# Ledger of designs, part 10: designed miniproteins, single chains, continued (5)

Each design is a single chain, and the fold is of that chain. pLDDT is the mean over its residues in the fold that is shown.

## One batch from the design tools (miniprotein)

Design m16317
Fold by ESMFold2-Fast:
Structure m16317 (fold): chain A 66 residues (1-66)
Amino acid sequence: SMEEKLEAIARALYERGFAANLEEAREIARMILEGASPEEIARTFGYSLEAARLAIETAREVLATL
């Protein structure tokens, strides 16, 4: 389900230090699942483009295990 994908990605993002808390991690996960670009994620959450790309790659890795 979408909820299971979002929660799995959010936990991975939080554990890898992309978010200060799980609520923020869920917001990032939602944007990634909605197809947000690295530029949009970087702007929204104050990331470098490299960090935004790594967050998206983290989500792809998690989705491959589901």
Scores: mean pLDDT 88

Design m16318
Fold by ESMFold2-Fast:
Structure m16318 (fold): chain A 56 residues (1-56)
Amino acid sequence: SEEEQLEKLKEELERLGVRLYLAGNEALTQQVGEWAKTLKTIEEAKKAIEEVRKQL
């Protein structure tokens, strides 16, 4: 259940990463790609999503 929630949050991060790439924010797009691979907790993933949404 927690693993499934984390996977869904990582999918959302990947979708937001595409939006950042299209907006020309290469640095944050690269960071989001790294987060999608390395984040291990739901809380960390939620904070990353919040940070990305502030930049969109």
Scores: mean pLDDT 81

Design m16319
Fold by ESMFold2-Fast:
Structure m16319 (fold): chain A 60 residues (1-60)
Amino acid sequence: SALEEKIRRSLKSARAAIASGDRATLLAVLHDLREMLKFAPAELQPEIEALIAEAEAKLA
């Protein structure tokens, strides 16, 4: 679906930002990932949750 394609593209961008981003970028990505989790299909939720955990770990 178009929604799943959009989420998958956003996850690729988020993964890159988590790898190389500064604190402000990490905070923005974390906010976006938490919003995506609210409407994401069950199949994509584990990947979103894993990226949230990675972003949170980098901010700690």
Scores: mean pLDDT 83

Design m16320
Fold by ESMFold2-Fast:
Structure m16320 (fold): chain A 98 residues (1-98)
Amino acid sequence: KKEAIDYAIDRLEFWLELTTDPKEKALLQFLLDIVKLVRDKGLSVEEAIREALERYRGTPLLKAVLEYLGIDPDAPLEEIVEKIRQELMEIAPELKDF
């Protein structure tokens, strides 16, 4: 539902405004960008994660996200996507059907 996406965006923006930890801010910003790709491009969550990973490849933002989640940057892409999906589903479970 479109309302589920809008709710997830509002919640992520709220937590991003409250968060003071730089790595947690990086994670919330990265997840927010993924949800906006689902909203604006009609991508699945997995497709949006893959696009966000390519968009932020080699940036300090992605490095901070992977470090915060304990993800090996040299891991297979499918493993990185799945770990990010699991984190997004923990934060925004209403997106599980996207």
Scores: mean pLDDT 84

Design m16321
Fold by ESMFold2-Fast:
Order: sequence, then C-alpha cells, then structure tokens
Structure m16321 (fold): chain A 66 residues (1-66)
Amino acid sequence: HMQLQQTYQQVVDLLNQLRERIKKNGGSQEVLEEIERIEKELPPLYDRGDLQSLQQLLERLQQLLS
C-alpha cells in the first residue's frame, strides 16, 4: 500500500533529477518533450487519484534515468 501523495512526490523528484542531468550533459529534444508532457499530465492524475498511471510515469522516468 502506497499513498498517492508519496508516489506523486517520487515522480516530481525524478523529473527534477532528469532536468538537472540534461542541464549538465545535454539532452535530446525528445527527452525534453517527454519531461514537459509528464509535468502537464501530473496534476490531473493526482486529482483523479490515478495511482496506477502515476506508477507507470515513475517507471518511465526511471527508464529515462538509466
């Protein structure tokens, strides 16, 4: 059992880590567009309580950081 708020915070933290990594090393337009898309998707998912979709975003962000 994981609280919606905790998962949301994990997604936000990974987004910030990705932005810092791109700032230091550079990144593709594709990755930058993915970050922007995720940032815009987060508030509606949180408002709906869509834990499963937030977990999918978390996995996607972990893959981008690999």
Scores: mean pLDDT 78

Design m16322
Fold by ESMFold2-Fast:
Structure m16322 (fold): chain A 70 residues (1-70)
Amino acid sequence: MKEKQKIFDEFNEKAQELIDKTEDEEKKEEIGKIAQETRDKILEADEEGKSIEEIQKIADEGLKKMEEIA
């Protein structure tokens, strides 16, 4: 669905920005792992037919964890 795709795209864009601005290799690796886990959760939630609100929450929680490391 287009709205769910937008959440996924915006998440990927913001995650990549966090990775790109992070100079510490260990932190970059941790952010990358959280990004991957969050992407997997978003895809799983979409396959399960979860609401846009639930998918957005997953994306927001993932971004928050990545921001805490960056």
Scores: mean pLDDT 81

Design m16323
Fold by ESMFold2-Fast:
Structure m16323 (fold): chain A 89 residues (1-89)
Amino acid sequence: MREEALAALEEALRAVDEAKALLEEKKDKLPEEVVERYREALETARRDLEEARRLLEAGKLRAEDVIRGAERLVEMTRQLKAEIERLAA
């Protein structure tokens, strides 16, 4: 279960990095307020994932809770990427 939680965190971190890369690619086609809001949301998500990893490694979080949180973040980044593509079109 810990290995599955660590894998889920790694997948979510990758998803956040992909969303950040897409935002950087499309930033010139987006309103400045949207770019700043999305950058802030993605940076917060990254910090939350790194904190979850620390707490998991310290035995302070349940693996199941970490997996659910990471999966929710992956879904959120998927929606964010779709919104970036829509707004940049």
Scores: mean pLDDT 85

Design m16324
Fold by ESMFold2-Fast:
Structure m16324 (fold): chain A 70 residues (1-70)
Amino acid sequence: SAALKAALQAVLDNMKEPSLDEAKFKSLLWLAFTSLGLRPSDAELTALFKQADKDGDGTVTKAEIQSLLD
């Protein structure tokens, strides 16, 4: 969705580390969605983290987040 792409781009733009753990990813994504006027649930944020964490290592990289935008 357009809202998801905008939120993921905002995470990339505010990401100071080369990778994010689940807690940091969910926090940045929650802030991005609320900036768009949306109220995501913790379950929705967890599901999005699992989709982004393609290698299953418990972290998401800028490249993995970028691949979700395509």
Scores: mean pLDDT 80

Design m16325
Fold by ESMFold2-Fast:
Parts: structure tokens; sequence; C-alpha cells
Structure m16325 (fold): chain A 57 residues (1-57)
């Protein structure tokens, strides 16, 4: 649906803008290295994206 596309586009744009800050924040909070922090943030991204998709399925 057009609403799903808009929600995903908005989510992707916001995520791109905040990605480096999220990775840094996770690294500091969890005491992860950059690779671990990146994987964790990427995992959260997929969970949140799937949650958006489920609202329109």
Amino acid sequence: SSKLKQSLDDFDNDYKKNYDSMVDGVGKSMKFDKDQSTKFVDMIYQVDKDAIKSKYS
C-alpha cells in the first residue's frame, strides 16, 4: 500500500540520518566494538522494519 511505502521510506531516511549515532550509542552503552555495535543496530533495524510491515499485512 502507499501508506506502507511512505512509512518505510520515512523510517529508512530517519535511520540513515541517525545510523552513526546509534552505532556509537550502542558501543558506549553495551561496551561493544564497532563491528558488534553495527550488527546489533542492523538487527534492530530489521525488527523495527518488520513491525512496520506487519501493520499493513
Scores: mean pLDDT 82

Design m16326
Fold by ESMFold2-Fast:
Structure m16326 (fold): chain A 97 residues (1-97)
Amino acid sequence: MEEAKKLAEEAKKLAEKALKLGMEALKYIDKGDLKTAEKKLREAQRLADEAQELLKKAKSLGVTGEAREAYLEAEITLGVALIAIGVAKTVLDRLLK
């Protein structure tokens, strides 16, 4: 129980950092600093991938009670982060051509 909750909470923190970096990448794209935007997107993707692995591990341990709430919050946060990263990647790809 405690381990699954702790993994889900850590995944949420990584997903929040990934979202912040994805949003920062969009700001750097708007400023025309495409190299900094690419760096931030690569880091955002790394953190999102790590969050996904932590959620996978939490799920394998059984997500019940308080761990379930933390898991759902982490999944929602990760989903939003992946959307932000996807949008930024699409815009950056078009500008780098």
Scores: mean pLDDT 86

Design m16327
Fold by ESMFold2-Fast:
Structure m16327 (fold): chain A 75 residues (1-75)
Amino acid sequence: SSMQQRQQLIQQGDQLSRQGRQIVSDNPMDPQSLNQSSQLYQQASQLYNQAGDNDSGDAYQRTSNFYQNRSNILS
């Protein structure tokens, strides 16, 4: 059902955002880790948007951009 599909997308987004958070927590100053986290947050953002949770999608897109920029500064 569409509701089950939406819940699956949210669950996948939650998993990716948790992975991104863990990577930053473990290596907050490593450019490669920050870039990897940025990619995970970008993927999470897309999943939340597909699920119709645009507020979370927008928030994680901003978080992705933040860590990508930080990675570039530290590289």
Scores: mean pLDDT 91

Design m16328
Fold by ESMFold2-Fast:
Structure m16328 (fold): chain A 76 residues (1-76)
Amino acid sequence: GAAAVRAAAEAAVALAERRGEATPAEISQAYHDAGGSAGGAVGAAVHDVVKARGRETASPEDVREAAEAVIRAAEA
């Protein structure tokens, strides 16, 4: 449900904030570890942002933007 997606997405954002940057794989793992079902929604969104910008890692702002998009989709 949307609440579980929100909690898992916030855990992924917290990881990126602690490190200053994170790979899509690290974000996917953090989302999964926090109980995000299907594991990859935030990680996939982060991967798309990183690829589009020609980077290997996402900033905390990139992860937060991806997380908010996934939460909005889950709430729609």
Scores: mean pLDDT 72

Design m16329
Fold by ESMFold2-Fast:
Structure m16329 (fold): chain A 94 residues (1-94)
Amino acid sequence: SEIEKLKEELIGLAQLAAQRARSLDDLATAARFEALARELEELHKNNASVEEILKVVERLLALLREAYERTGDPFFAEAIERVEELKRRIEEAA
């Protein structure tokens, strides 16, 4: 379904953010992104409510903003825009 694809893309973005943080030698932030990716995977697997997913998405956005403020890396700015778009599309499809 459309919602399933959006959820999968959110998991992928959290995983990519973890990889980017590792490439910047920020292992603590990488671990936090990996934890959010695992939480999103579990919610997806358990067919959790849109409200529960959106709560984790807000935490992902907060961490992406924190990483962008600290690093200035364009990857995090682009990831923020994409996650906000995915969030909007999930809310519209709910």
Scores: mean pLDDT 88

Design m16330
Fold by ESMFold2-Fast:
Structure m16330 (fold): chain A 76 residues (1-76)
Amino acid sequence: SILEKFLERVKKLLEEGADRETILREAQNIILYLLLQGKFDKARKLAELVQKNRDKDPKTLAEELIKFLEEIIKEE
């Protein structure tokens, strides 16, 4: 699924030590995808997660994003 592809990309970004900007851009792409699918509550939850973790290190942001993606994939 497209969500599984996002999960794989975020895991690769974490392994590669990607910077904050790169991880935030990937989070924005996921939010946009959720909005286009009409999953407004999930898009809002992800936006709130990004806001809460914006000032944290890139690794923490990526780990929280992975956790979020795993939960929403499980609900498919």
Scores: mean pLDDT 86

Design m16331
Fold by ESMFold2-Fast:
Structure m16331 (fold): chain A 88 residues (1-88)
Amino acid sequence: MDGVEVLFKELGEEILSGDADTFAGQLARLANLVDVYDPAEGPAVRAELQAAHSEVMASDDPEATKRQVVEEWGQRVLALYAAAKARE
């Protein structure tokens, strides 16, 4: 298993078990992974993650919204990692 997969699994578990106060920090860690594997996408991804954070904070069910955000961003981060590796 690649380090990115392990790290995202750990971030997902922290997001699902944590509260809203820790969520922004976990999203910052996701943005840092994108900066490492596709730096050109960094600013756009940070804006999208900020929007996702706002969605969770405005949600009637923050825990369900966190699960959805973690799943969606997990797939995107893994795809960016795979694309970056294919270019090496």
Scores: mean pLDDT 65

Design m16332
Fold by ESMFold2-Fast:
Structure m16332 (fold): chain A 93 residues (1-93)
Amino acid sequence: SAAAKSVAAALLVVAAGLMNDPEEIYQAGRDAGEVVASLPAEEQEEATRLVITAASQFPKEKARLILEGALEAAEEQGNTVAAKLLRDYIEKL
């Protein structure tokens, strides 16, 4: 199920990238982050990298909204590794 959840998180990011409503884009990012946080700890880093890679395909404004949503979910769930990766990438946008 971990592989299926990682794919689901990436698909939520792809769906978010096709949206136009900032609130919906952010919420889809949160949903992706919550899916990642539900994974075993050893899978969370790679799943976070997939989320970042998927988001990076979209314009910087959409990528930022998606990744800020994912970051909020990571922080709420205490996923410190994901939160650091997401913050580092957002700062470089």
Scores: mean pLDDT 86

Design m16333
Fold by ESMFold2-Fast:
Structure m16333 (fold): chain A 107 residues (1-107)
Amino acid sequence: SAAKKALEHLDKAIEYLEKVAEGDKSKLEEALRHLLEAVRYTILALFGIEIREGESVELSEEEIEELEKAFSKLDELFKELAENLDNPEKSIEIVKKMKEEVEKLLK
């Protein structure tokens, strides 16, 4: 299921961030890639909207408002993550909070 894939990608993002915390800075890009895939699968699970690379998705104003409302808490956490990418331990904490919010949305 898309919901299961979203959570699996969040778990992988956390695993790669733990490697970054251990000194492997090359794993940061992989962590962020998994975080992006988690967002894509969350959108697919909640709305049936498939986001593909290079495609323009035409959403209605109502669909945009529902997405913004559902993702308002995740948007705050993404902004916090962007400010803390140089701190792997804090980044792990933030992504774990993102996972909690995604689990709540997928209930």
Scores: mean pLDDT 78

Design m16334
Fold by ESMFold2-Fast:
Structure m16334 (fold): chain A 79 residues (1-79)
Amino acid sequence: EKEAQLEKEVQEGLDLMKGAVYALIALRNPNFKDKDVEVTQTGPKSLRITEYKSPFVAEVVTKLLEEAGYDVELVLVEP
């Protein structure tokens, strides 16, 4: 229980940081591919995000990009 809780908190922190980094990269280069997520520009203000490993990371990236004024299409490969 205590170990599982610590692991969850660490993982959530890492995923939040990863999502923030990916969103920052996407704002500078809207066409990139990484092991966790792929971003493709589909229009001047439209992006497609493909998630490969973590729905939480994909949600963080999507939210930050939508807040930056993009229309985001999220594609979940691993539910």
Scores: mean pLDDT 73

Design m16335
Fold by ESMFold2-Fast:
Structure m16335 (fold): chain A 77 residues (1-77)
Amino acid sequence: MERAEELVKLAEQAREQGNLETAASLYRRAGQLAAPHDPRLAGEYYLEASKLFEEAGNHEKAKEARERAEQLRKEAE
């Protein structure tokens, strides 16, 4: 839990600096760490990663993150 929150903090700092690709990767990693304990929260992190990858122009990674978020939504309920 604490490690995922730390990655989100770093992702927000990267976004503020304009490094959208790094911010997206950090949100994706936060989602990976949260998924075993909180699939709903993990899904939110993957959705944020998808948005950031799209803003960075990385449509492939954006699609992968969005598909993972959808899978986690189904695992949650």
Scores: mean pLDDT 84

Design m16336
Fold by ESMFold2-Fast:
Structure m16336 (fold): chain A 92 residues (1-92)
Amino acid sequence: MEEEIEKAAKDLSSKDEKVRKKAAETLVELSKDPSLRPLVIEAVSRVASSEDLRTVTEALKTGSQIPASSKDVSRIVGSALRGIGRRLDKEL
């Protein structure tokens, strides 16, 4: 199951929309298990820290569907903001 989480997290950064959709659905489904939820949140947070805005957007959409505490949501959003900041600094 950890392998499925890591694979789905990587697939969220795919250029193929079909692959990204399947990855998001897999992560949301796995997050319904309380024992796997922390691992899913950590994986989504790592993906949200990406410098690729599309990948960040997919991670945020996936995170919004996970039954998470406000603390977990803040972690995901914080990772996304840091990733976007690095992307903008590199482009400018």
Scores: mean pLDDT 75

Design m16337
Fold by ESMFold2-Fast:
Structure m16337 (fold): chain A 104 residues (1-104)
Amino acid sequence: SLEELEKKFEELKETAKKENVFLGDVLNYFLLLASKVLSPEDLKIASQLLLDALRSKPIPKSLWESLSPENREKVLKIIEEIIELIKKYGENFSKLLPDKLLVV
C-alpha cells in the first residue's frame, strides 16, 4: 500500500539520519539493488518515488500504482534491506557502494 511505502521511507530517512549516512549513498545503493530486479521503466518509477521521499515531497499515488503488485513488493523489500544494512554497518554503509558510484 502507499501507506506502507510512506512508512518505510520515513523509517529509512530516520535510520540514515541516526547513523549519519548520506542520503545520496542511500539513493545510489537503492539504484544498484533495484536495477537487478526491475525493468528500466520501473527503475525510473522506483527511483522517482525514493527521490520524492528523500526530498520530503508527497509521493504520487498514481506513480506508485503504476508499478505491478509484484514490483511494489520488490521495492518494499529493497527499502527494508537498505534499512537493515544501515543498522548493521552504521556510517560505514557508504563503503558498501562500488568506488565508481562514489566518484561521479
Scores: mean pLDDT 80

Design m16338
Fold by ESMFold2-Fast:
Formats: sequence, structure tokens, C-alpha cells
Structure m16338 (fold): chain A 79 residues (1-79)
Amino acid sequence: MVEELEEKLKTIEKDLKGTKEYLKSLKSIPPEVREKLIEQLKGQIKQLEQLKKQAPPELQPRIDEIIKEIEKLIEELKK
């Protein structure tokens, strides 16, 4: 249902914000931790793509924005 999808998106947005804040609090990230985070973020993109297929047109741009933010974070973690 739309309400369930909105709640799930809000949870993903909160988790992503928390991850960004956590990473900024670290002066350096071990390579093994970076690899695990990248795999987790890739998994989130896959879940968001599945949600987008079931989402109303109004929520699809929001899902696309979240995917873009995750992709940017993955690129930052690759450095």
C-alpha cells in the first residue's frame, strides 16, 4: 500500500542519513569496512529499484533521488 511504501522510503532515508553522519565522524575507514558498506549500499539500490516498480508515479522521483544519493556515497567510499 502507498502508506507502507512511504514509511519504508522514510526508513531508508533515515538509515542513509545516519550512514553519512557515521562515515563523516570517522577520520579513516578500513578497506574491509568500506567494501562491506559498498555491498550493503548496492543491496539497497536493488531493493529501491524493486520498490520503484510497485510505486505510484508520485513516489518514483523520490526513489530515483535516494538511488542517486546512494550511488554518490558508493563513489566516495571507493576512494
Scores: mean pLDDT 79

Design m16339
Fold by ESMFold2-Fast:
Structure m16339 (fold): chain A 88 residues (1-88)
Amino acid sequence: GGQTPEQSVDVAAGETAEIANTYPVDALWFLTSSAKATLTAWDSASTAAPVTTDRSQGNYSLAVLVKAGSKLVVSASEDTTVRYQGLY
């Protein structure tokens, strides 16, 4: 397995950003908010419930499994930069 370079995307409150998994394998994507925003993220091809950050535990990070060739979708409760990195 490997890992992607760490990258970032800006997400406005109530909007979504998409991150393509261009790798030929399913990858576990780690996301961290720069603001104390609630992140909700999901695989666009998945029927599973979205994953959300639990800020009551001091957690501003989450992980989502994204299928090969699918897209990770992320939304934020507040304007934030989201840093992300995949493991595949």
Scores: mean pLDDT 77

Design m16340
Fold by ESMFold2-Fast:
Structure m16340 (fold): chain A 80 residues (1-80)
Amino acid sequence: MVEVDISKKYSKEEVDKMIDELEAYLERNRHLFSPKVYEELLKAIEEIRALKDPKKAALKLSMLIGVMELHIAVQRLYPS
């Protein structure tokens, strides 16, 4: 998965590249998510991509990655 160093100053172009890599990761691992969760993750990515401030975009991207990893971990431990 994409790693985001929140202390680093990113350009908008660098953040967009990280978003593209995350979208590619989601497409390769689509089977790990329900259709509803997958759609919500794609919408969150679109919202982050629309942000003009690369610092805010990087922060939200880092948070989204954390949510995705937590979701996968919870599904493995509590599949109900």
Scores: mean pLDDT 77

Design m16341
Fold by ESMFold2-Fast:
Structure m16341 (fold): chain A 68 residues (1-68)
Amino acid sequence: SLEEEIDIALALIYLSIGKLAYQRGDKETAIEAYEKAIEIFQRTLARRPSPEAEQLLNEAKKLLEEIK
């Protein structure tokens, strides 16, 4: 659905923001961005199973744990 496509795209944008922030040493912004991406992926998965969203959620969680 269009809503699901928009949610995944938005979560990917947050994931990219988090990675860039982390590379620049801005851990606070990176954590916030990864947490927002995780929230969006979890919301998407609550509506319907998606192997892509599940894989991306696991990656986002891994990235968040690496900086906590």
Scores: mean pLDDT 85

Design m16342
Fold by ESMFold2-Fast:
Structure m16342 (fold): chain A 77 residues (1-77)
Amino acid sequence: SLEEKALEIYENMLKNPIVIKSPPPGVSQEEASLRLSYEIALGLLRIYAWVNGQTDKFEEIEEILEKRLEEELKKLE
């Protein structure tokens, strides 16, 4: 499913985190890495949904990824 693919992409980004050496002011390296993983996963999912004709479901899956990002960010508080 598109939901399973979205979570798969995000989990793969979390397994191979991109190290942000100079995050923006007020953002930790961990937060910057999580936000970048979200943006990459969202971009890849958008392309995947478009190629597979599932763009009408994209908004629902975007909410799932956004919720996952919020849950991970709360762990950094």
Scores: mean pLDDT 75

Design m16343
Fold by ESMFold2-Fast:
Structure m16343 (fold): chain A 93 residues (1-93)
Amino acid sequence: SEELVEKAREELKELKENKEDPEKVMKETREFIAYVMELIRAGDTEKAIELLKEGKKALQEMKEENKDNAEVVEALNKALGWVEDGIKIAEEA
């Protein structure tokens, strides 16, 4: 679904804009993953994997930018774990 892809990318954009807020990082990552899981259920697993890899890259870049902020780094590490688990699920789908 093109609409699900657009919603997932919108959540990634909001995540980048709120990268200094640990609660926002966790919330936006969960919403992003929820849309990606809907894509997997719709049978669009290749697009889901592509989006999850985009999300992983974005979170890694945010971690480097915020390396001196321990609370943000902790939230980003948890978010990265969720995205990596999502990639494994999508690749097994």
Scores: mean pLDDT 83

Design m16344
Fold by ESMFold2-Fast:
Structure m16344 (fold): chain A 64 residues (1-64)
Amino acid sequence: GLIAEIVSKETGIPLEVVEEAVRRAKEMIAAGASREEVVAYLQSYGFSEREARGLVDAILAGNT
């Protein structure tokens, strides 16, 4: 989606990796994972803490 393309461009992480990370993050949130758990998971994909926090906030706002 457009947000994954923007995030890929801003972070330098490949688009396919961003899309997979977002899908997994949404699954974790739906399963009741804490914000901190999802942030830590996204950092394992190469996101900084700031980038991971922003992405989690976007997911929770329904923007991804």
Scores: mean pLDDT 79

Design m16345
Fold by ESMFold2-Fast:
Structure m16345 (fold): chain A 72 residues (1-72)
Amino acid sequence: MEEELRKQAEDAQKNMEENRAKAEELAEEGLKLGREGSSQEDIDKVAREYMEALGEAGKNEAEAAKLKAELD
């Protein structure tokens, strides 16, 4: 069980890092769309995806912390 919890904690940390990287890319895309005068619909879509990526990263961070506490 300890090995499984450790793997889950590592996966949660990896997922957090991936979602943070995705959010950063989406933030840059949103700025680019704004500069190019893209439609508000396109900007709103990227903003929603950005918020979702941040939310997922936060959930993954909480899960990693919880699993790490269980291992200690």
Scores: mean pLDDT 81

Design m16346
Fold by ESMFold2-Fast:
Structure m16346 (fold): chain A 87 residues (1-87)
Amino acid sequence: NNQQQFDYNQQSSSVMGQIMQDQGNQGNTTTVQNIQNMIYYGSMVGGDVSYSLMGQMGDDMQQNPDNSQTYADNTYNQAQSLYNSYQ
């Protein structure tokens, strides 16, 4: 069930949620929007690969918060490529 897999990965990626709030509080709205777009693409494509990309992005942002925008942009581009491959 795609919904159950999505919920599980969101819970396991709670760190990503914290990073989104921290970036939003810092006024880094571009990073927050890119993360939201990533979640949207993940929900459209489905599957383990999209969910794994979001999890990896969250981990990378936790290690290097100053690079969060770069990680979000790179992950967003990968999700777009996956979405286009799906179509």
Scores: mean pLDDT 60

Design m16347
Fold by ESMFold2-Fast:
Structure m16347 (fold): chain A 85 residues (1-85)
Amino acid sequence: TELDEAKMKELEKFAKEKEPEVKQLVQEGEKAYQEKKFEEARKYWEKVVEMLVEIIETYAPEVPSEEQIEESVARFNEALDKKLA
């Protein structure tokens, strides 16, 4: 539908506007990780996840559900904790 097409275009525009910031955060996180600044690396990667969740929630497809998004974020944070421990 036109409504679904408009939502997809808004999501694409928002994602493109956020892409430079996401790339910067990923690069800063990787740099911090290489410098063994694990708390700084975690901070940057958490911001990336937060921005991705914001994009999904703002333009949310009817699937995945909020529960599935929260589970995916929790799994990412758990993996990050294990990697930085």
Scores: mean pLDDT 69

Design m16348
Fold by ESMFold2-Fast:
Structure m16348 (fold): chain A 60 residues (1-60)
Amino acid sequence: EVAKEKAKLVGTTADEDFVKAIKEAAGIADNTYIGVAEHNAIVEAVKNNPATKHFADKIQ
């Protein structure tokens, strides 16, 4: 519940430019199709940053 509330405060769905930055951190180009492998790479990069770990739950 607490993690879900924190995700709401961030508004990840509305933060397209921020999502692109996360994709670049995972080594994925912003114009790359997001399949299972790309999604897992993004989740891994987000989980490795404690400040953004709640984004991983949002983009599962």
Scores: mean pLDDT 55

Design m16349
Fold by ESMFold2-Fast:
Structure m16349 (fold): chain A 95 residues (1-95)
Amino acid sequence: DIEKKNEIYKELLAGKEATEEKKKLYEEVTTPLAEAAEYAKKLEPDPEALKEFEEEAEKVAKEYLEKAKEEGKYYEKALEAAEKIKKIAEEYLKK
């Protein structure tokens, strides 16, 4: 149930105690972010590209956090943001 996942993730973001269920949802979101971070490390030889990526990733994170608050879809929007940030990192590496 996606509504239950959104409620659990909201509690996780509020600093409530991490249950096994919360840990699984956290891993689903942080896995794409960890992959994006590995791609970003490959951009270190190009400081301009790295800076542009970091600025774009920050904008995505802020936009999706506001959508999560407005819609109550904390898990869904966190996962969408993480996947979008990963795709942005991949595109910077292809250029």
Scores: mean pLDDT 78

Design m16350
Fold by ESMFold2-Fast:
Structure m16350 (fold): chain A 79 residues (1-79)
Amino acid sequence: MEKLEKEAKEEIERLKKLDLTPEAQSYFDEAIKAFENKDYEKAAEYARKMATVALDAGNLQAAIEAARLSKIFEELAKK
């Protein structure tokens, strides 16, 4: 459990270093707020939306990182 929270935090810091579109950044901000509020289901939903928007924008790296973050949040939500 603590390990997954640490992995989520590390992935968030990695994503913060990427150049995101305004749309992807908006979903990323919502995902962070949900994560800080321990609402892992909403955090996973926003991370998935971020991955979709990043793919649509042609930002494959951001899409892959967002998809990884969404999977971490999904595992946290199963708790």
Scores: mean pLDDT 83

Design m16351
Fold by ESMFold2-Fast:
Structure m16351 (fold): chain A 63 residues (1-63)
Amino acid sequence: GPVPETVQVGFKADKLDFDELAEASVYLAEIVRLVMEREGPGAKLTFEFDSVEEAKKELEKLK
């Protein structure tokens, strides 16, 4: 059966347009990878950013 607990990663990027979100997507993918590597079952994390540069800063905090 399915595992009852999973790692959940959410993003809030309400202020980004389509081009900015596409540019930020490479940083979001790396954030997901690092969170999945470091966090155990049941972990729930949400990242909020208003710009591509803020998304990059969130990634740098996880390194």
Scores: mean pLDDT 75

Design m16352
Fold by ESMFold2-Fast:
Structure m16352 (fold): chain A 62 residues (1-62)
Amino acid sequence: TASKEALEAIKEYEDLALSRRLSSSEQRRMMQQLDQYAQLLSEEDKETAFAHLVKMAEALAK
């Protein structure tokens, strides 16, 4: 489903954010893509995605 594809894309962005320090432009682009994918999520997948978004936010804050 579109929701599961969006969740998979969000997980791939989490892996990217955890793999290395992202530039400000890369972070901005990632946030724009994440916003688009978030709109495709089912209610169940939103809760799962929130956990991944929190981990990404923590990685970007370091």
Scores: mean pLDDT 79

